# Designed miniproteins, single chains, continued (4): the designs that were tried, part 74

Each design is a single chain, and the fold is of that chain. pLDDT is the mean over its residues in the fold that is shown.

## One batch from the design tools (miniprotein)

Design m14717
Fold by ESMFold2-Fast:
Structure m14717 (fold): chain A 84 residues (1-84)
Amino acid sequence: MEALREQLRGGVRALEDALAALRARLAAGEDPALLLAQAESLAGVARELARLAEELGDEETAARARRLEEEARRLAEEARARLA
């Protein structure tokens, strides 16, 4: 179980880094259509991490992953707004 919990924590850290990079790219004015697709993909990853954390009884990691899913959805909305 230790290895799975470490993989989960690693996945959450990688997702946080990916969202920070995506936010910086959106601020830099990169292609909103590409950023939208990536934000939606990251939201899916966050949802999967939350489900796995819930299965392992890791409520703290599950809550963190749910917060990251919300952040990814907000980034997707910002990217979508730039397409309009």
Scores: mean pLDDT 86

Design m14718
Fold by ESMFold2-Fast:
Structure m14718 (fold): chain A 101 residues (1-101)
Amino acid sequence: EEEVRALRAVLENPAALYTIAAQKALMDDPDNPLAQAVASRLIEKARELGPVTPEEARGIRIVLPSDIPTVKLTLSPEAQELRDKVLEQVDKLIAEARAEL
């Protein structure tokens, strides 16, 4: 399905992963200066790696629904597994960025 392909594209592109990590860091604690600094570091790394494709952008919206409303609320087991894998890598990137500050 399209969700599976979009999530796989995100997992294979570091720029997409850093973009999700930056957005998640801000969403978790938007008024915290440390969270803002972490997000800035992550988005700078994403910018250095290059732009995301439309398919990767779709995957980003599946992982973080705050930018555009999610059309489908239920993901297949395969898509849920991939989304969980993306979030696992994203949390690792956030932790690494925090260590760099």
Scores: mean pLDDT 75

Design m14719
Fold by ESMFold2-Fast:
Structure m14719 (fold): chain A 78 residues (1-78)
Amino acid sequence: ALEEYERRLLELSREYDELVKRIHEGKPVSREEVEELVRRLRELAREAEELGDLELAERLRGSARQLEVVFAEYEAKS
């Protein structure tokens, strides 16, 4: 149901914000944590497309891409 999807989306959004905050604060973040969150974002994006919400799918893919870029930039500065 859409309600279950929305619940998963809110949960993932909280995890995304927390991970991004940790990166910005210079706290330890593993590549495995980033890769798993990116995987989950892309999974929800595929499900959004299947539900007909193309705008949400685009936003979720954008968030996944942004997380990869932010993490790669922080790793490159080390």
Scores: mean pLDDT 82

Design m14720
Fold by ESMFold2-Fast:
Structure m14720 (fold): chain A 74 residues (1-74)
Amino acid sequence: SEEEKRKKLEEGIEQLEKLIKEMVEQNAPVSSIRGVADMAIQEIEEDESVPEELKKEAIERIKKILEEAVKQAE
């Protein structure tokens, strides 16, 4: 269902946010942080089973996580 797909995306985004925060704490290069976020966005964009509105919400959330992480890493 759409609700189950939304829940899985939210859980995936929470795991990604945790990973990105750990990367910032470990002084990972900004290029590495961007790479992880870009891979997640690509995976979501290529998933034909996910509704377009849900993809847009997930991608925007990842972009905000990336923006905050880059500001802290720079």
Scores: mean pLDDT 82

Design m14721
Fold by ESMFold2-Fast:
Structure m14721 (fold): chain A 93 residues (1-93)
Amino acid sequence: SLIEEAKKAFENGDYDKAIELVEKAIQELESSNDPSKKRELAEAYMLLAEIYFKRGDKEKAKEYVQKAIELAKEMNDPGLVEKAEYFLKKLEE
């Protein structure tokens, strides 16, 4: 999948390629407007936030983690909310 390819690029330190692949995955997930894809979309937002954080772009990282929190709340997924809020807290250090 695009997300698996993005994770490999991220692990290899190719942040630009990782961002491109995640953004493409997000576009496909957002355009589907499928409620069953909300979890995959939230996970894609979290991955994009992690990549931006590693690039030093805290503003973009915050934007995407906040999008993930919103989706996690819509899904009533307290574990994902906690994970995303913990990451947001780390961005503020």
Scores: mean pLDDT 86

Design m14722
Fold by ESMFold2-Fast:
Structure m14722 (fold): chain A 55 residues (1-55)
Amino acid sequence: KAELLAKRGEEAYKQGDYEKAAELYFKASQIAYEQGDIEKAYEYYQKGVEALAKT
């Protein structure tokens, strides 16, 4: 479930593990996109980019 991966990404981000947060958000974005939820895919992608910028 994309939402579960995004939640895990948020938790990793809170713990300062930005690389893991980015990976989880990008995976959540990919799954959301494949399920046709373009809005959620975009939101998760942006979160992943934000986490990656912190590395």
Scores: mean pLDDT 84

Design m14723
Fold by ESMFold2-Fast:
Structure m14723 (fold): chain A 68 residues (1-68)
Amino acid sequence: VDLEEVKKVLEELEELRKQGASPDELAGEAVRRLSKHLSPEQVDLAAGLLSSGASPKEVLEKIEKIVK
């Protein structure tokens, strides 16, 4: 698991969120971008949190706790 690449993806999602991307759009982008870096269960967790309105920063903190 490459947490530095995961951080980069979540920073990109934060920029999309600031530009007005919906929670569901962010969740879809998270599935597409994180699937090569995280397990399916971790991707589902990230997408679920984003679709519920969590920020990409909050999602990163949750993933770091689970992976480390």
Scores: mean pLDDT 81

Design m14724
Fold by ESMFold2-Fast:
Structure m14724 (fold): chain A 70 residues (1-70)
Amino acid sequence: SEEEERIRELVLEQADKVVDYLIKKGKSFEEILEEVRKLVERIADKYGLSPETRERLIAEAEKRVKEKLK
């Protein structure tokens, strides 16, 4: 749980950085969302996360992107 929470924090921090970078580059909403999804999947693979945790992190990161681009 503690390790899972640390990974969640890492995912959200990295997603924020990627979103800010891609917004600065003028990327579309769809392109940003796709890159964030890829980021979460790479982190999930690296840390051997369960499918359920992966799905939850993807959903949280996508929600974060949508809120930043409103």
Scores: mean pLDDT 83

Design m14725
Fold by ESMFold2-Fast:
Structure m14725 (fold): chain A 100 residues (1-100)
Amino acid sequence: SKKEKIKELVDKAIRLLQQAIDYAEKNGDEELVELARRGLKTAEELKKAIDDPNASEEEVQKLLERFIKEMEELRKALEKAGYTDLANQLKKVIEELKKV
């Protein structure tokens, strides 16, 4: 289902977010840590909304759109910081999220 696909893609994004936090903390990149932590919070909110039978489709869609924007911002920051492989993996997840 659409919800199951979103959850799978969000779980993939969470793994990439954790990697981004690890690299950014080791390199002292506070901006990148903050972007990744913000994305992680939105990912958890999105997962909760998908599993909530009382959440409207509009609420889920708004959270998904917010998550995509935050992931695009993080992807650009990762690319600028030289984490090209991680940025490319995140780009693929973003493109798949846009198709659901």
Scores: mean pLDDT 88

Design m14726
Fold by ESMFold2-Fast:
Structure m14726 (fold): chain A 83 residues (1-83)
Amino acid sequence: HHMEELERRRRFVEEVRRIADELAKQGASPQAKNAIVRAVEAGAGRPVDELVEAVRQVMKGHGLSDELIDRAAEAVREAAERL
């Protein structure tokens, strides 16, 4: 609550870039990785539930498995809730 929104968005996007890097190590395509980061950049100021759902839809659209989507969505939620 005491940080500027822009700084909170930047920190959150950096956390999600790390999550996307781990997904790439688990077989996600470069397009999926980039799409996840872009979705978070576009939605970083939104309610956490809406942001997580948007990221989930992007991952599903890029053919990621339900198990991998669930793990990544939880990691994104945790990163958002830490801010």
Scores: mean pLDDT 76

Design m14727
Fold by ESMFold2-Fast:
Formats: sequence, C-alpha cells, structure tokens
Structure m14727 (fold): chain A 96 residues (1-96)
Amino acid sequence: MDKEALDELVAELAQNPTLAEKVRRVLGALMRLQAEKGYATVEEIAKEAGISLEEAQRIVDKLERAGAVTRLPDGRYRVNPEGLAELATAIDAALP
C-alpha cells in the first residue's frame, strides 16, 4: 500500500463531497458484485454505481493506488479488506 496515496485520497474525500459520494457508490457496487461472483469489472461497477465508465475507472485507479482495491487480470477488481481497513483507520485517526 502507498501510504502517501492513501493519505492524499483521505484528504481529497474530506474536501470533495461529490467525489466522496462517488467513491462510496463505487465501493458499495464492488462489494455487492464481489459477494455475488468474487470480482467486478469497471463496466459492472459503473452500471451498478450509476456513474460513467470514465469516472468509475478514475475512482478505481485511485482506490487501487491507495491499496483499498486489487486489480486482477482481464480488467477485474476486488476489494482489499486490509487496505480498506487502513483507509477507515486513517479517517478515524483524522477525527479526535
């Protein structure tokens, strides 16, 4: 996990409610699809989250860099529970 990328993402989400909402939708969509079949494609995430394919790819790339999502072969993705937990911990650490 890139600690700097994680910290940057946490800061971006705190300052950009529109991005935070889209990230929440992307993670929710990925987790639902992963529960059904073990992975998700960017196209499936975009459709489920109700955002454009371009926006879904951009958000997934940010989450992968931050270590919250793992990229698999053939454009498939899975949530990384350890990285997702670190993202949550970083947010909690920013709140006293």
Scores: mean pLDDT 78

Design m14728
Fold by ESMFold2-Fast:
Structure m14728 (fold): chain A 91 residues (1-91)
Amino acid sequence: MTDERLAELVKEAFEKAGVEIKMSDEELAQFARDVIRALIEIARAIYENAVKKGRITPEQAEAEYQRILDNIKKEFGITDEELKRIEEEIS
C-alpha cells in the first residue's frame, strides 16, 4: 500500500472526528502502519490466550485470526506481501 493512501485514510478518520491535525503524509502513513501492527498483535494475543484457557479450539482460533487478517487487508487495502512484512515485524 502506498504512503499516500495510508495518509488519506488517517486524515479522513481525524476529519470525521472533528480533529484538525497537521502532520506530514509520511507521519500519517507511519501512524497507520503502527495501528495495523497493534491490531494484528492484539488479535494474536487474544486468540492464543483463549486457546491456553480452553475457551476455543486451536482450529477455531486459527480461523478467527485469519478472518481478522482478511478484514484488515480489506479495510486498509493492503497486499498479502505488506501484511506478511508487518507480521514479520511483530515476530
Scores: mean pLDDT 74

Design m14729
Fold by ESMFold2-Fast:
Structure m14729 (fold): chain A 81 residues (1-81)
Amino acid sequence: SNALAEARSHIDRAIAALEAGDYETAKKHLEQALKAANSLPDPSEGARLITAAVMLAVGLAIERNDEKGLEAVQEAIKAAS
């Protein structure tokens, strides 16, 4: 689906930006990924994708001891809510 493809693309870009220390780009793409996932017709599919995206982003920030990365993830979640 278009929304699923969009969400996945934004997740990939958010993770790449987070790895690069580009927190504004990471926040933007993660916010867009979460919004796209929330627009999916199947709420369970959306919830699973949101969980996977958040776990990947938070896990990466924790693994790298990246406090700024974790802040960007928290801001993206708040903006997408």
Scores: mean pLDDT 87

Design m14730
Fold by ESMFold2-Fast:
Parts: sequence; C-alpha cells; structure tokens
Structure m14730 (fold): chain A 57 residues (1-57)
Amino acid sequence: SVQEQLDEGKRQVAQEGRREAGRLARESETLEENHEIAQRVAEEIRRRIAELEEQAR
C-alpha cells in the first residue's frame, strides 16, 4: 500500500540520520582524545622546563 511505502521511506531517512549522527559523534570523541593527549604533552613540557631551570640555578 501507499502507506507501507511512506512508512518504509520514513524508516530509511531515520536510519540514515542515525548513521550520520554516529559518524559525527565518533569525530567529536576523536577530537576530545586529541585534546587530552595535548594536555599531557603540555604537562611534560612544563615539567622539563622546571627541571632545566632548577639545573641552571
């Protein structure tokens, strides 16, 4: 029936929307992980600077 075809179309659009949302969520998670890595690297650099400053005293 026409109604079954419309319902199938609605399901397909919803499924595509969910797939796109999932892709964007994964990209967001990757950016958050990269931010955490950058923070750890910055802390290591600060620690190394402090060590070098102490050695220069």
Scores: mean pLDDT 81

Design m14731
Fold by ESMFold2-Fast:
Structure m14731 (fold): chain A 115 residues (1-115)
Amino acid sequence: SMPPFVVLEELIGLRNTRLLLAAVSVVEGEMSVEEAAELYGLSKRTISRTAKKLEELLTPEIREKLNDENLPVEEARKIAIELGLPQEYVDKLVEAGVPSREIIWLALYYKAQQL
């Protein structure tokens, strides 16, 4: 499942939240670029570019962590901080009960977009 919409919107804004959700869905194979563009009201080009940047950041180590359904939240915190997500953002995500996988996806997105 995706992180709570309200927390993401507060941290990165509505457009970035929609683009994150769209690009992650494409990268994870849950929907096509066409389906994501229609659902989120974004251009296919913007989604494709963002998905490509996310794929370029997906090392084998990070892919293994994303596939671990039992990844401890404290390990997700360390990964997110190492990827450059601000500590204040990580703290808000953890406090809101956002799952480890979704914290890592936001950190990857933040790095990909140079936010």
Scores: mean pLDDT 86

Design m14732
Fold by ESMFold2-Fast:
Structure m14732 (fold): chain A 61 residues (1-61)
Amino acid sequence: SEIQELVDETLRLVGEALREGKISPEEAEEYILRLGAAYEAGDLEGVRRVREEVRRRLEEG
């Protein structure tokens, strides 16, 4: 499903941001919890918001 594809992509980005030191382990846990809640609710826009936030953190130096 579209929501599952976005969740999988976002989880990959969270892992990358954590590995690059762009976010803390605590922030990564919060992103994962938000992503899970949005997925359980079928909230596609909620998943997109988390994805865009993580992408922004990856781009910030």
Scores: mean pLDDT 85

Design m14733
Fold by ESMFold2-Fast:
Structure m14733 (fold): chain A 58 residues (1-58)
Amino acid sequence: MIEDVKKQAKEIALKEGLSEEDAERLAKTAGVAVAQGSDPEGVLAAVRETARELAARR
């Protein structure tokens, strides 16, 4: 559940062009959000959006 969200968040971040380190940071943030009661689908959508923005600014 939380671990699956972290794994998917990391994969999304890497796919969008982030470094391994930044992808791990986003995955950790996604895991915390889901643990605090956020919807997993919404969290993963936010991760994708954030990863795209970060990749575009590099």
Scores: mean pLDDT 80

Design m14734
Fold by ESMFold2-Fast:
Structure m14734 (fold): chain A 57 residues (1-57)
Amino acid sequence: MSAEELAAEAIRALSSGPTKENFQRAIELAEKALEIDPNNPLAIGALWNARYGLKLV
């Protein structure tokens, strides 16, 4: 699985609803994407949004 695929899955998790499970899933997927490509902007954005979302739920 490519960094782009993992980042896309993280974004999909964020789009599935504002729940702790979806935010944690997005963090896991974004972190895996960043292990492959640490400069992937979609993964960076997904990780930031997921961390912020966890503070609101």
Scores: mean pLDDT 81

Design m14735
Fold by ESMFold2-Fast:
Structure m14735 (fold): chain A 78 residues (1-78)
Amino acid sequence: SELEKEKKKLEELLEEYKKAKNELLVARGYYALGLIYEKLGDKEKAIEYFEKAKKGFEKVGDKDLAELAKKKIEELKK
């Protein structure tokens, strides 16, 4: 599916962001992967990636994006 192709492309791009040590782009990449796994129905992986995104956003000091990721985790754990 197109969603599976976008997932693979984003996973490859995320590895590039990690090499560049751009912590904000890494956190945003994790958040985007969380959204893709949520759409694929993989709740466990979605939560995993939103947790990684939350930690990344906290590390870079983006409180609004960290809260957004936290809200997604809470919604998925219901």
Scores: mean pLDDT 87

Design m14736
Fold by ESMFold2-Fast:
Structure m14736 (fold): chain A 67 residues (1-67)
Amino acid sequence: SSEEKERLLKEIKEIMKKLGFTDVQIKVALYEIRKYLTLEQIKELLELLKKAKNVEEAARIIREVGR
């Protein structure tokens, strides 16, 4: 659902902030995720991001899921 998708995107935003992404990087990533990823892919992305230790690892995860 749209509501569930927005909740997941909010959690992704919070994780990206904690890891040290800039506001611009977060806005661009969330725009692309919202536009191109399915709800199932967003759920998978969130679980992978929870395991990311730093910005570099998280950026790789986001790029791979967005392909």
Scores: mean pLDDT 85

Design m14737
Fold by ESMFold2-Fast:
Structure m14737 (fold): chain A 70 residues (1-70)
Amino acid sequence: KLEEARKLGEEYGEELAKLALEAGRSEEAAEKAREGAVDTAVWIVENGGTAEDAKEFLERGLKNFKEMLK
């Protein structure tokens, strides 16, 4: 379960990192985005959520990040 959560976090983290770099953010910001996505996915599963719950939350996070880049 945690392994799948980490993988989900890495997938969404990479999307966040690409968006950050495309928006002119630093490489450090991209790395923090990757790390934050993994931490979030793991947190959800550790607190009784499923992989589907983690995915849904990460999708909202990605959407929120796009809003912040405006």
Scores: mean pLDDT 78

Design m14738
Fold by ESMFold2-Fast:
Structure m14738 (fold): chain A 83 residues (1-83)
Amino acid sequence: MESERLAEEALRALREKRFDEAVELLAEAVAVAPSLEKASEIAVKFLREVETTLPDLPSEVVARLIGAILRGLGEVLERELAA
């Protein structure tokens, strides 16, 4: 699934401290999910992995990741409400 691949790339970028790329990849991963349910699953899984493996991330970066998730979820919701 493309959204899972993008989420894995986002985690890799985050581990390599490529924060801007990680935020963009995460937003895309959530946005291209086939349903709101799957988008939410990807988002929760990503945040859980970040909390577990990267506890020392700056709060600003965590806030940007949450913002990316919210933007992606909005895209999925708009698609589901259209037509």
Scores: mean pLDDT 84

Design m14739
Fold by ESMFold2-Fast:
Structure m14739 (fold): chain A 69 residues (1-69)
Amino acid sequence: LSEEEEREVIVALAEIYLTLAKFALSKGDYEGAIEMARKALELARQAGEFGKPVEEDARKIIDEAEKKL
């Protein structure tokens, strides 16, 4: 994979984990939501500027889920 293709894959994976985190949160699985959101955040940070929207959403999910624990 080229550097550009690797970045696109990383962003896609981050979005998948973010979707899983939102699903866990909707089910009341707050621990699972935090775990998935942390994975999304780590991947989003690797993508730099291209990952910022996922990074922001992941942080919001972590904050919301932590308040429910």
Scores: mean pLDDT 86

Design m14740
Fold by ESMFold2-Fast:
Structure m14740 (fold): chain A 71 residues (1-71)
Amino acid sequence: MDKETLEKEVDEALVLMTLGVHNAIKIEDEETRKKAGELLEQAVKAAEAGDYEKALALAKQAIQLIEEADK
């Protein structure tokens, strides 16, 4: 809730979104790739709205989905 926590959440969200976009493009499973892409897009919109907690959570969900599908 302090400024340091907010900056950390923003940095984490940006890193996770960048990794998620690259990994989503590599996934051959079209269903998983679409779902991961939707989660990442929602995370970007949440970050733009200033909801960094939601953005970080959505980005982490997308990353985990990608990792599970990609092995």
Scores: mean pLDDT 72

Design m14741
Fold by ESMFold2-Fast:
Structure m14741 (fold): chain A 104 residues (1-104)
Amino acid sequence: ARAAAEEHLARAIEALEEAARLVREKDPELAPEVERLLAELRAAADAALAETDPARARDIMENLALGMEARGERLGKRAEEVDPEAAELIRRAVEHVREAAATL
């Protein structure tokens, strides 16, 4: 369970890193919002993976998944206007976080 969650979180981070790179070149105003979501994902992932209480780790991941769904939908729509590949990467990151939460 933990190893699978770690793999999904790593894939989510990689996807948002690439999305931020693509958006940075094309929309400097949107890039900081994608980078902020990436920073929050990294912080929450680190907190969940460091948590020794399985219930608390699950709560952290469930809250992250819900937040990523709402913000990922908004950012994905805006990114679609800039770079469809970046929008798809944001959607993939949201899905990987959802899968990580379901695995814990």
Scores: mean pLDDT 84

Design m14742
Fold by ESMFold2-Fast:
Structure m14742 (fold): chain A 71 residues (1-71)
Amino acid sequence: SRAEAEEHRELGERFFEQGRYEEAVRHYLRAARLYYDLGDYERAGEALERAGRAWEAAGVEGRTLPEIDLR
């Protein structure tokens, strides 16, 4: 649901603020998938961008973002 997508986005922001970047990535990716399934591509894109920033901040150099099945 949209409420579930919003909750995961908020959790991602909170974990990012705490410096808990791997947790932030997981929640942002979950939010992105939920927004995509709802047809909210704008918010899905925003969540993916934030997941990318959190991934970089996590210090996981040489690793790509986890693959998101958007089918």
Scores: mean pLDDT 77

Design m14743
Fold by ESMFold2-Fast:
Structure m14743 (fold): chain A 74 residues (1-74)
Amino acid sequence: AEAIRAAKTDAEFAEAVARADAELREEGARLAAAGREEELRRRLLEAQEAIAAGLRGEEREAAEAAVARARAAL
């Protein structure tokens, strides 16, 4: 997730997102199997926040608004 925020190029951003997605899918499967859906939702929200920080303009605003709504629903 930190690598997404630290990305300086679109290529670095895409690679960081792909790595975070793969890690979250692996961890998400383990958490779901363990019945830890609350922790999974929190980790997904953290990843969405990191992705939003890497977006620009209206896309970033829309992503940040979606994150805020998701956080309020937790």
Scores: mean pLDDT 68

Design m14744
Fold by ESMFold2-Fast:
Structure m14744 (fold): chain A 97 residues (1-97)
Amino acid sequence: MTIIEIEALDERRILITAKGENAKEFLDEVIGFLEELGAEVVQKIYHSENEATALVRTDKPAPEVLKEIAEYLKKLGYEILEMKLTPRGGRIVAKKE
C-alpha cells in the first residue's frame, strides 16, 4: 500500500509526499503529470526506500492544480481519503493498494 499526501504550502507551491511500497515510482508518476501541466520541480528528496518528497512550483493557483491532481490520481486507481480545498491552498490524501 502506498499513501500520497499533497499539501499546498501557498498559492504556487505544492509539497508531495509518497509513503509505502513503490513510493519513489508513484512520486515520479505524479511529478511527471505536474511537469506536463508546466510545473517546475524545485526539490526532490528520497528519504528511504518507502518515503519520498517533492516540492513543485506552479503557474496556476494551487487549489486548481490540486483538483487536477485528484482527478489524475482517481484515473490511476487511487482512493481519495481526504480532500480539503481553500481559496489559496488545500490538502489531498490518497492511497493505492
Scores: mean pLDDT 84

Design m14745
Fold by ESMFold2-Fast:
Structure m14745 (fold): chain A 65 residues (1-65)
Amino acid sequence: SMTARFQESVARVGVEMVRLYLEAGDRKGARAAVQLLQITLENYELSESIREEIREAVDEFEAAE
Protein backbone atom coordinates (compact mmCIF):
# COMPACT_ATOMS: atom_id res chain seq x y z
CA SER A 1 0.00 0.00 0.00
CA MET A 2 1.00 3.66 -0.32
CA THR A 3 1.10 4.01 3.49
CA ALA A 4 3.52 1.08 3.85
CA ARG A 5 5.77 2.54 1.13
CA PHE A 6 5.71 5.91 2.92
CA GLN A 7 6.78 4.31 6.23
CA GLU A 8 9.58 2.42 4.44
CA SER A 9 10.78 5.72 2.92
CA VAL A 10 10.71 7.39 6.36
CA ALA A 11 12.77 4.49 7.78
CA ARG A 12 15.32 4.81 4.94
CA VAL A 13 15.67 8.54 5.70
CA GLY A 14 16.22 7.63 9.37
CA VAL A 15 18.99 5.17 8.43
CA GLU A 16 20.69 7.89 6.35
CA MET A 17 20.35 10.38 9.25
CA VAL A 18 22.20 7.96 11.58
CA ARG A 19 25.08 7.77 9.09
CA LEU A 20 25.17 11.55 8.56
CA TYR A 21 25.26 12.20 12.32
CA LEU A 22 28.04 9.63 12.77
CA GLU A 23 30.06 11.25 9.93
CA ALA A 24 29.57 14.65 11.63
CA GLY A 25 30.71 13.24 15.00
CA ASP A 26 27.28 14.04 16.50
CA ARG A 27 26.78 10.97 18.69
CA LYS A 28 23.75 12.53 20.46
CA GLY A 29 22.03 13.13 17.11
CA ALA A 30 22.90 9.60 15.97
CA ARG A 31 21.48 8.15 19.21
CA ALA A 32 18.20 10.07 18.79
CA ALA A 33 17.91 8.84 15.18
CA VAL A 34 18.57 5.24 16.31
CA GLN A 35 15.86 5.54 18.99
CA LEU A 36 13.34 6.80 16.40
CA LEU A 37 14.27 3.90 14.07
CA GLN A 38 13.75 1.39 16.91
CA ILE A 39 10.30 2.90 17.63
CA THR A 40 9.47 2.68 13.89
CA LEU A 41 10.63 -0.97 13.77
CA GLU A 42 8.40 -1.84 16.77
CA ASN A 43 5.27 0.03 15.57
CA TYR A 44 5.21 -0.58 11.79
CA GLU A 45 5.36 -3.60 9.50
CA LEU A 46 8.51 -3.12 7.41
CA SER A 47 10.09 -5.23 4.67
CA GLU A 48 12.96 -7.54 5.67
CA SER A 49 15.29 -5.40 3.52
CA ILE A 50 14.62 -2.20 5.51
CA ARG A 51 14.67 -4.11 8.82
CA GLU A 52 18.20 -5.30 7.92
CA GLU A 53 19.24 -1.73 6.95
CA ILE A 54 18.01 -0.49 10.35
CA ARG A 55 19.98 -3.23 12.16
CA GLU A 56 23.10 -2.35 10.16
CA ALA A 57 22.71 1.34 11.10
CA VAL A 58 22.28 0.40 14.79
CA ASP A 59 25.41 -1.80 14.57
CA GLU A 60 27.35 1.10 12.97
CA PHE A 61 26.22 3.36 15.83
CA GLU A 62 27.27 0.79 18.49
CA ALA A 63 30.69 0.36 16.82
CA ALA A 64 31.35 4.14 16.72
CA GLU A 65 33.54 5.81 19.37
Scores: mean pLDDT 81

Design m14746
Fold by ESMFold2-Fast:
Structure m14746 (fold): chain A 69 residues (1-69)
Amino acid sequence: SADAAAEEVRRLAEEAGLSEELAERAVRLAKTGSPKIRQEVIDALREAARGRLSPEQVRAALDALERLM
């Protein structure tokens, strides 16, 4: 569900040490985006939590996904 995805995204953002701004943007995309946008947000935050994406790379990914909405 969108609510379950939003909670997972919030947890991953905290684990990755992302700013509140980036965390809230990711949560909003998970709640309001299409299933494809939601999955892309979750995947990006999972990679960030694993240390494979920097906060700057997360911001770029969220910027790109927001343009698709």
Scores: mean pLDDT 85

Design m14747
Fold by ESMFold2-Fast:
Structure m14747 (fold): chain A 64 residues (1-64)
Amino acid sequence: AMVTKTSEGTVVFRSEEAARAFVEAEVAAAEQDGNKVLSAEIELTEEDGLVRARVRLTYEEPVP
């Protein structure tokens, strides 16, 4: 059986590239743990020379 989960959070990075690399790493980690990633959404906002990233990851986790 599979359970659909959504993880959402906001993190501040030094650059847009750093924010995108973080999302890619999160997707890779979720897939490595046996989850099926359905979507990864990222919303970027520049603030005081930093990038505020709102990340939303939707995935399916196998359960017994």
Scores: mean pLDDT 79

Design m14748
Fold by ESMFold2-Fast:
Structure m14748 (fold): chain A 56 residues (1-56)
Amino acid sequence: SELEEKIKELEEEIKRLEAEAVRAHIAGDEERFQRLLEEIREKEEEIEELRKKLEE
């Protein structure tokens, strides 16, 4: 399914962003850390919407 493939891609992107967020936090870059958390949240919301479409 194309939707399932998109969800998988978003999950992998989130993993990368989480790793970057940890690095930003360790470096004391709070502005970058907050931006990365926002990007993660947006992608999690996209996954939720795609999952709802799969249930139809």
Scores: mean pLDDT 85

Design m14749
Fold by ESMFold2-Fast:
Structure m14749 (fold): chain A 72 residues (1-72)
Amino acid sequence: SMEEARQAEEEMRKRVKEQSEYIIEVMSIAARGLGETTSAISDSREEGIKVAEKKNKEVKKAEEEMKEKLKK
């Protein structure tokens, strides 16, 4: 029915909003990681590489958490 189609559209809008919020959070973590990596590189290239690796893992963890929440 048209009522069911309207409800499906409403649910889709809610899901898109939720996905956008998670994407913003992941991007925010990545941006912070870039800043910390840049700062570390100014002191030592080796330390910068280590910070970049750690921050990349943090971003990947946030992405996986987002996938888990959106899967439910």
Scores: mean pLDDT 75

Design m14750
Fold by ESMFold2-Fast:
Structure m14750 (fold): chain A 67 residues (1-67)
Amino acid sequence: MEVPMTEEDRKDLEEVVKRLVEKGYITPEQAEEILADPNIVSAIAKLIAAVMDKIGEEFEAELARRR
């Protein structure tokens, strides 16, 4: 499904991405890649994947540290 990103969608995505970068869940480079996507569904999928990768990495690091 191809859903073009509207100006409102882009603004909302920029706000969400900015907050996630500030909290360290994604990198500025990942944020640029997400915001460069013209398709809102694909952009959101990339955002979810990046956040899940970071959470998984932190979880594995915590497990290793507790051994």
Scores: mean pLDDT 75

Design m14751
Fold by ESMFold2-Fast:
Structure m14751 (fold): chain A 64 residues (1-64)
Amino acid sequence: MKELAEKILEEAKRAVERGDLLTAHAYLVSLAGLYQAAKNANHPDYEEIKKLFEEAAELVRRAE
């Protein structure tokens, strides 16, 4: 689960770097869904996934 979240964050960073904010927002939504699923299932990685989601949200927000 954490590895998937890390890949999504990297893709969001690449989208922001190329100015593709629509794609960056799509990855942010995917991370939000993954974080909620991990939290609801009480997965051991949920806090790490939350941190990655918050990093992605800040990155996308600053790019706008």
Scores: mean pLDDT 81

Design m14752
Fold by ESMFold2-Fast:
Structure m14752 (fold): chain A 57 residues (1-57)
Amino acid sequence: DQDAGDAALRELLRKGVEELASQLDPETAKRIIERAKTADIDGLRELMAEAERLAKE
């Protein structure tokens, strides 16, 4: 079931974003997590990349 697979992938990406956000300052983390709640799969991938960039700085 493609829809079930997409839902599982979205959940996995949301958890990844949350884990990366935990390495950031609280205000930035809250902003990223809030955006992740309404993001599609592509948006979640972008948020993960942004969180990774911020964590490396």
Scores: mean pLDDT 78

Design m14753
Fold by ESMFold2-Fast:
Structure m14753 (fold): chain A 96 residues (1-96)
Amino acid sequence: MSGFQLFQRALELARAGRLEEAVPLFEEALRLFEEEFGPDHPVVALALFNLGRVLAAQGRTEEARPLFEEALARLEKALGPDHPLVQETRAALAAL
């Protein structure tokens, strides 16, 4: 399965509330995206953000925090500080 297919399946599982099943698929998608595109690519930041959201939804706050911090830094660099996704990531981090 490609990183993109794993990412899409993880999103479907997360939407269905199947958070425990979504986590390993987001982790594998993140690994494959880093291998294919490099760690600075926006798709890696998007995978970090979504993994953080699922972990936060599970109450895994200590694990979610560094993922949101890394996603925020990478998204700000790629998209600029005023981009809606950057603002959403900052709000998610503040809500932890």
Scores: mean pLDDT 85

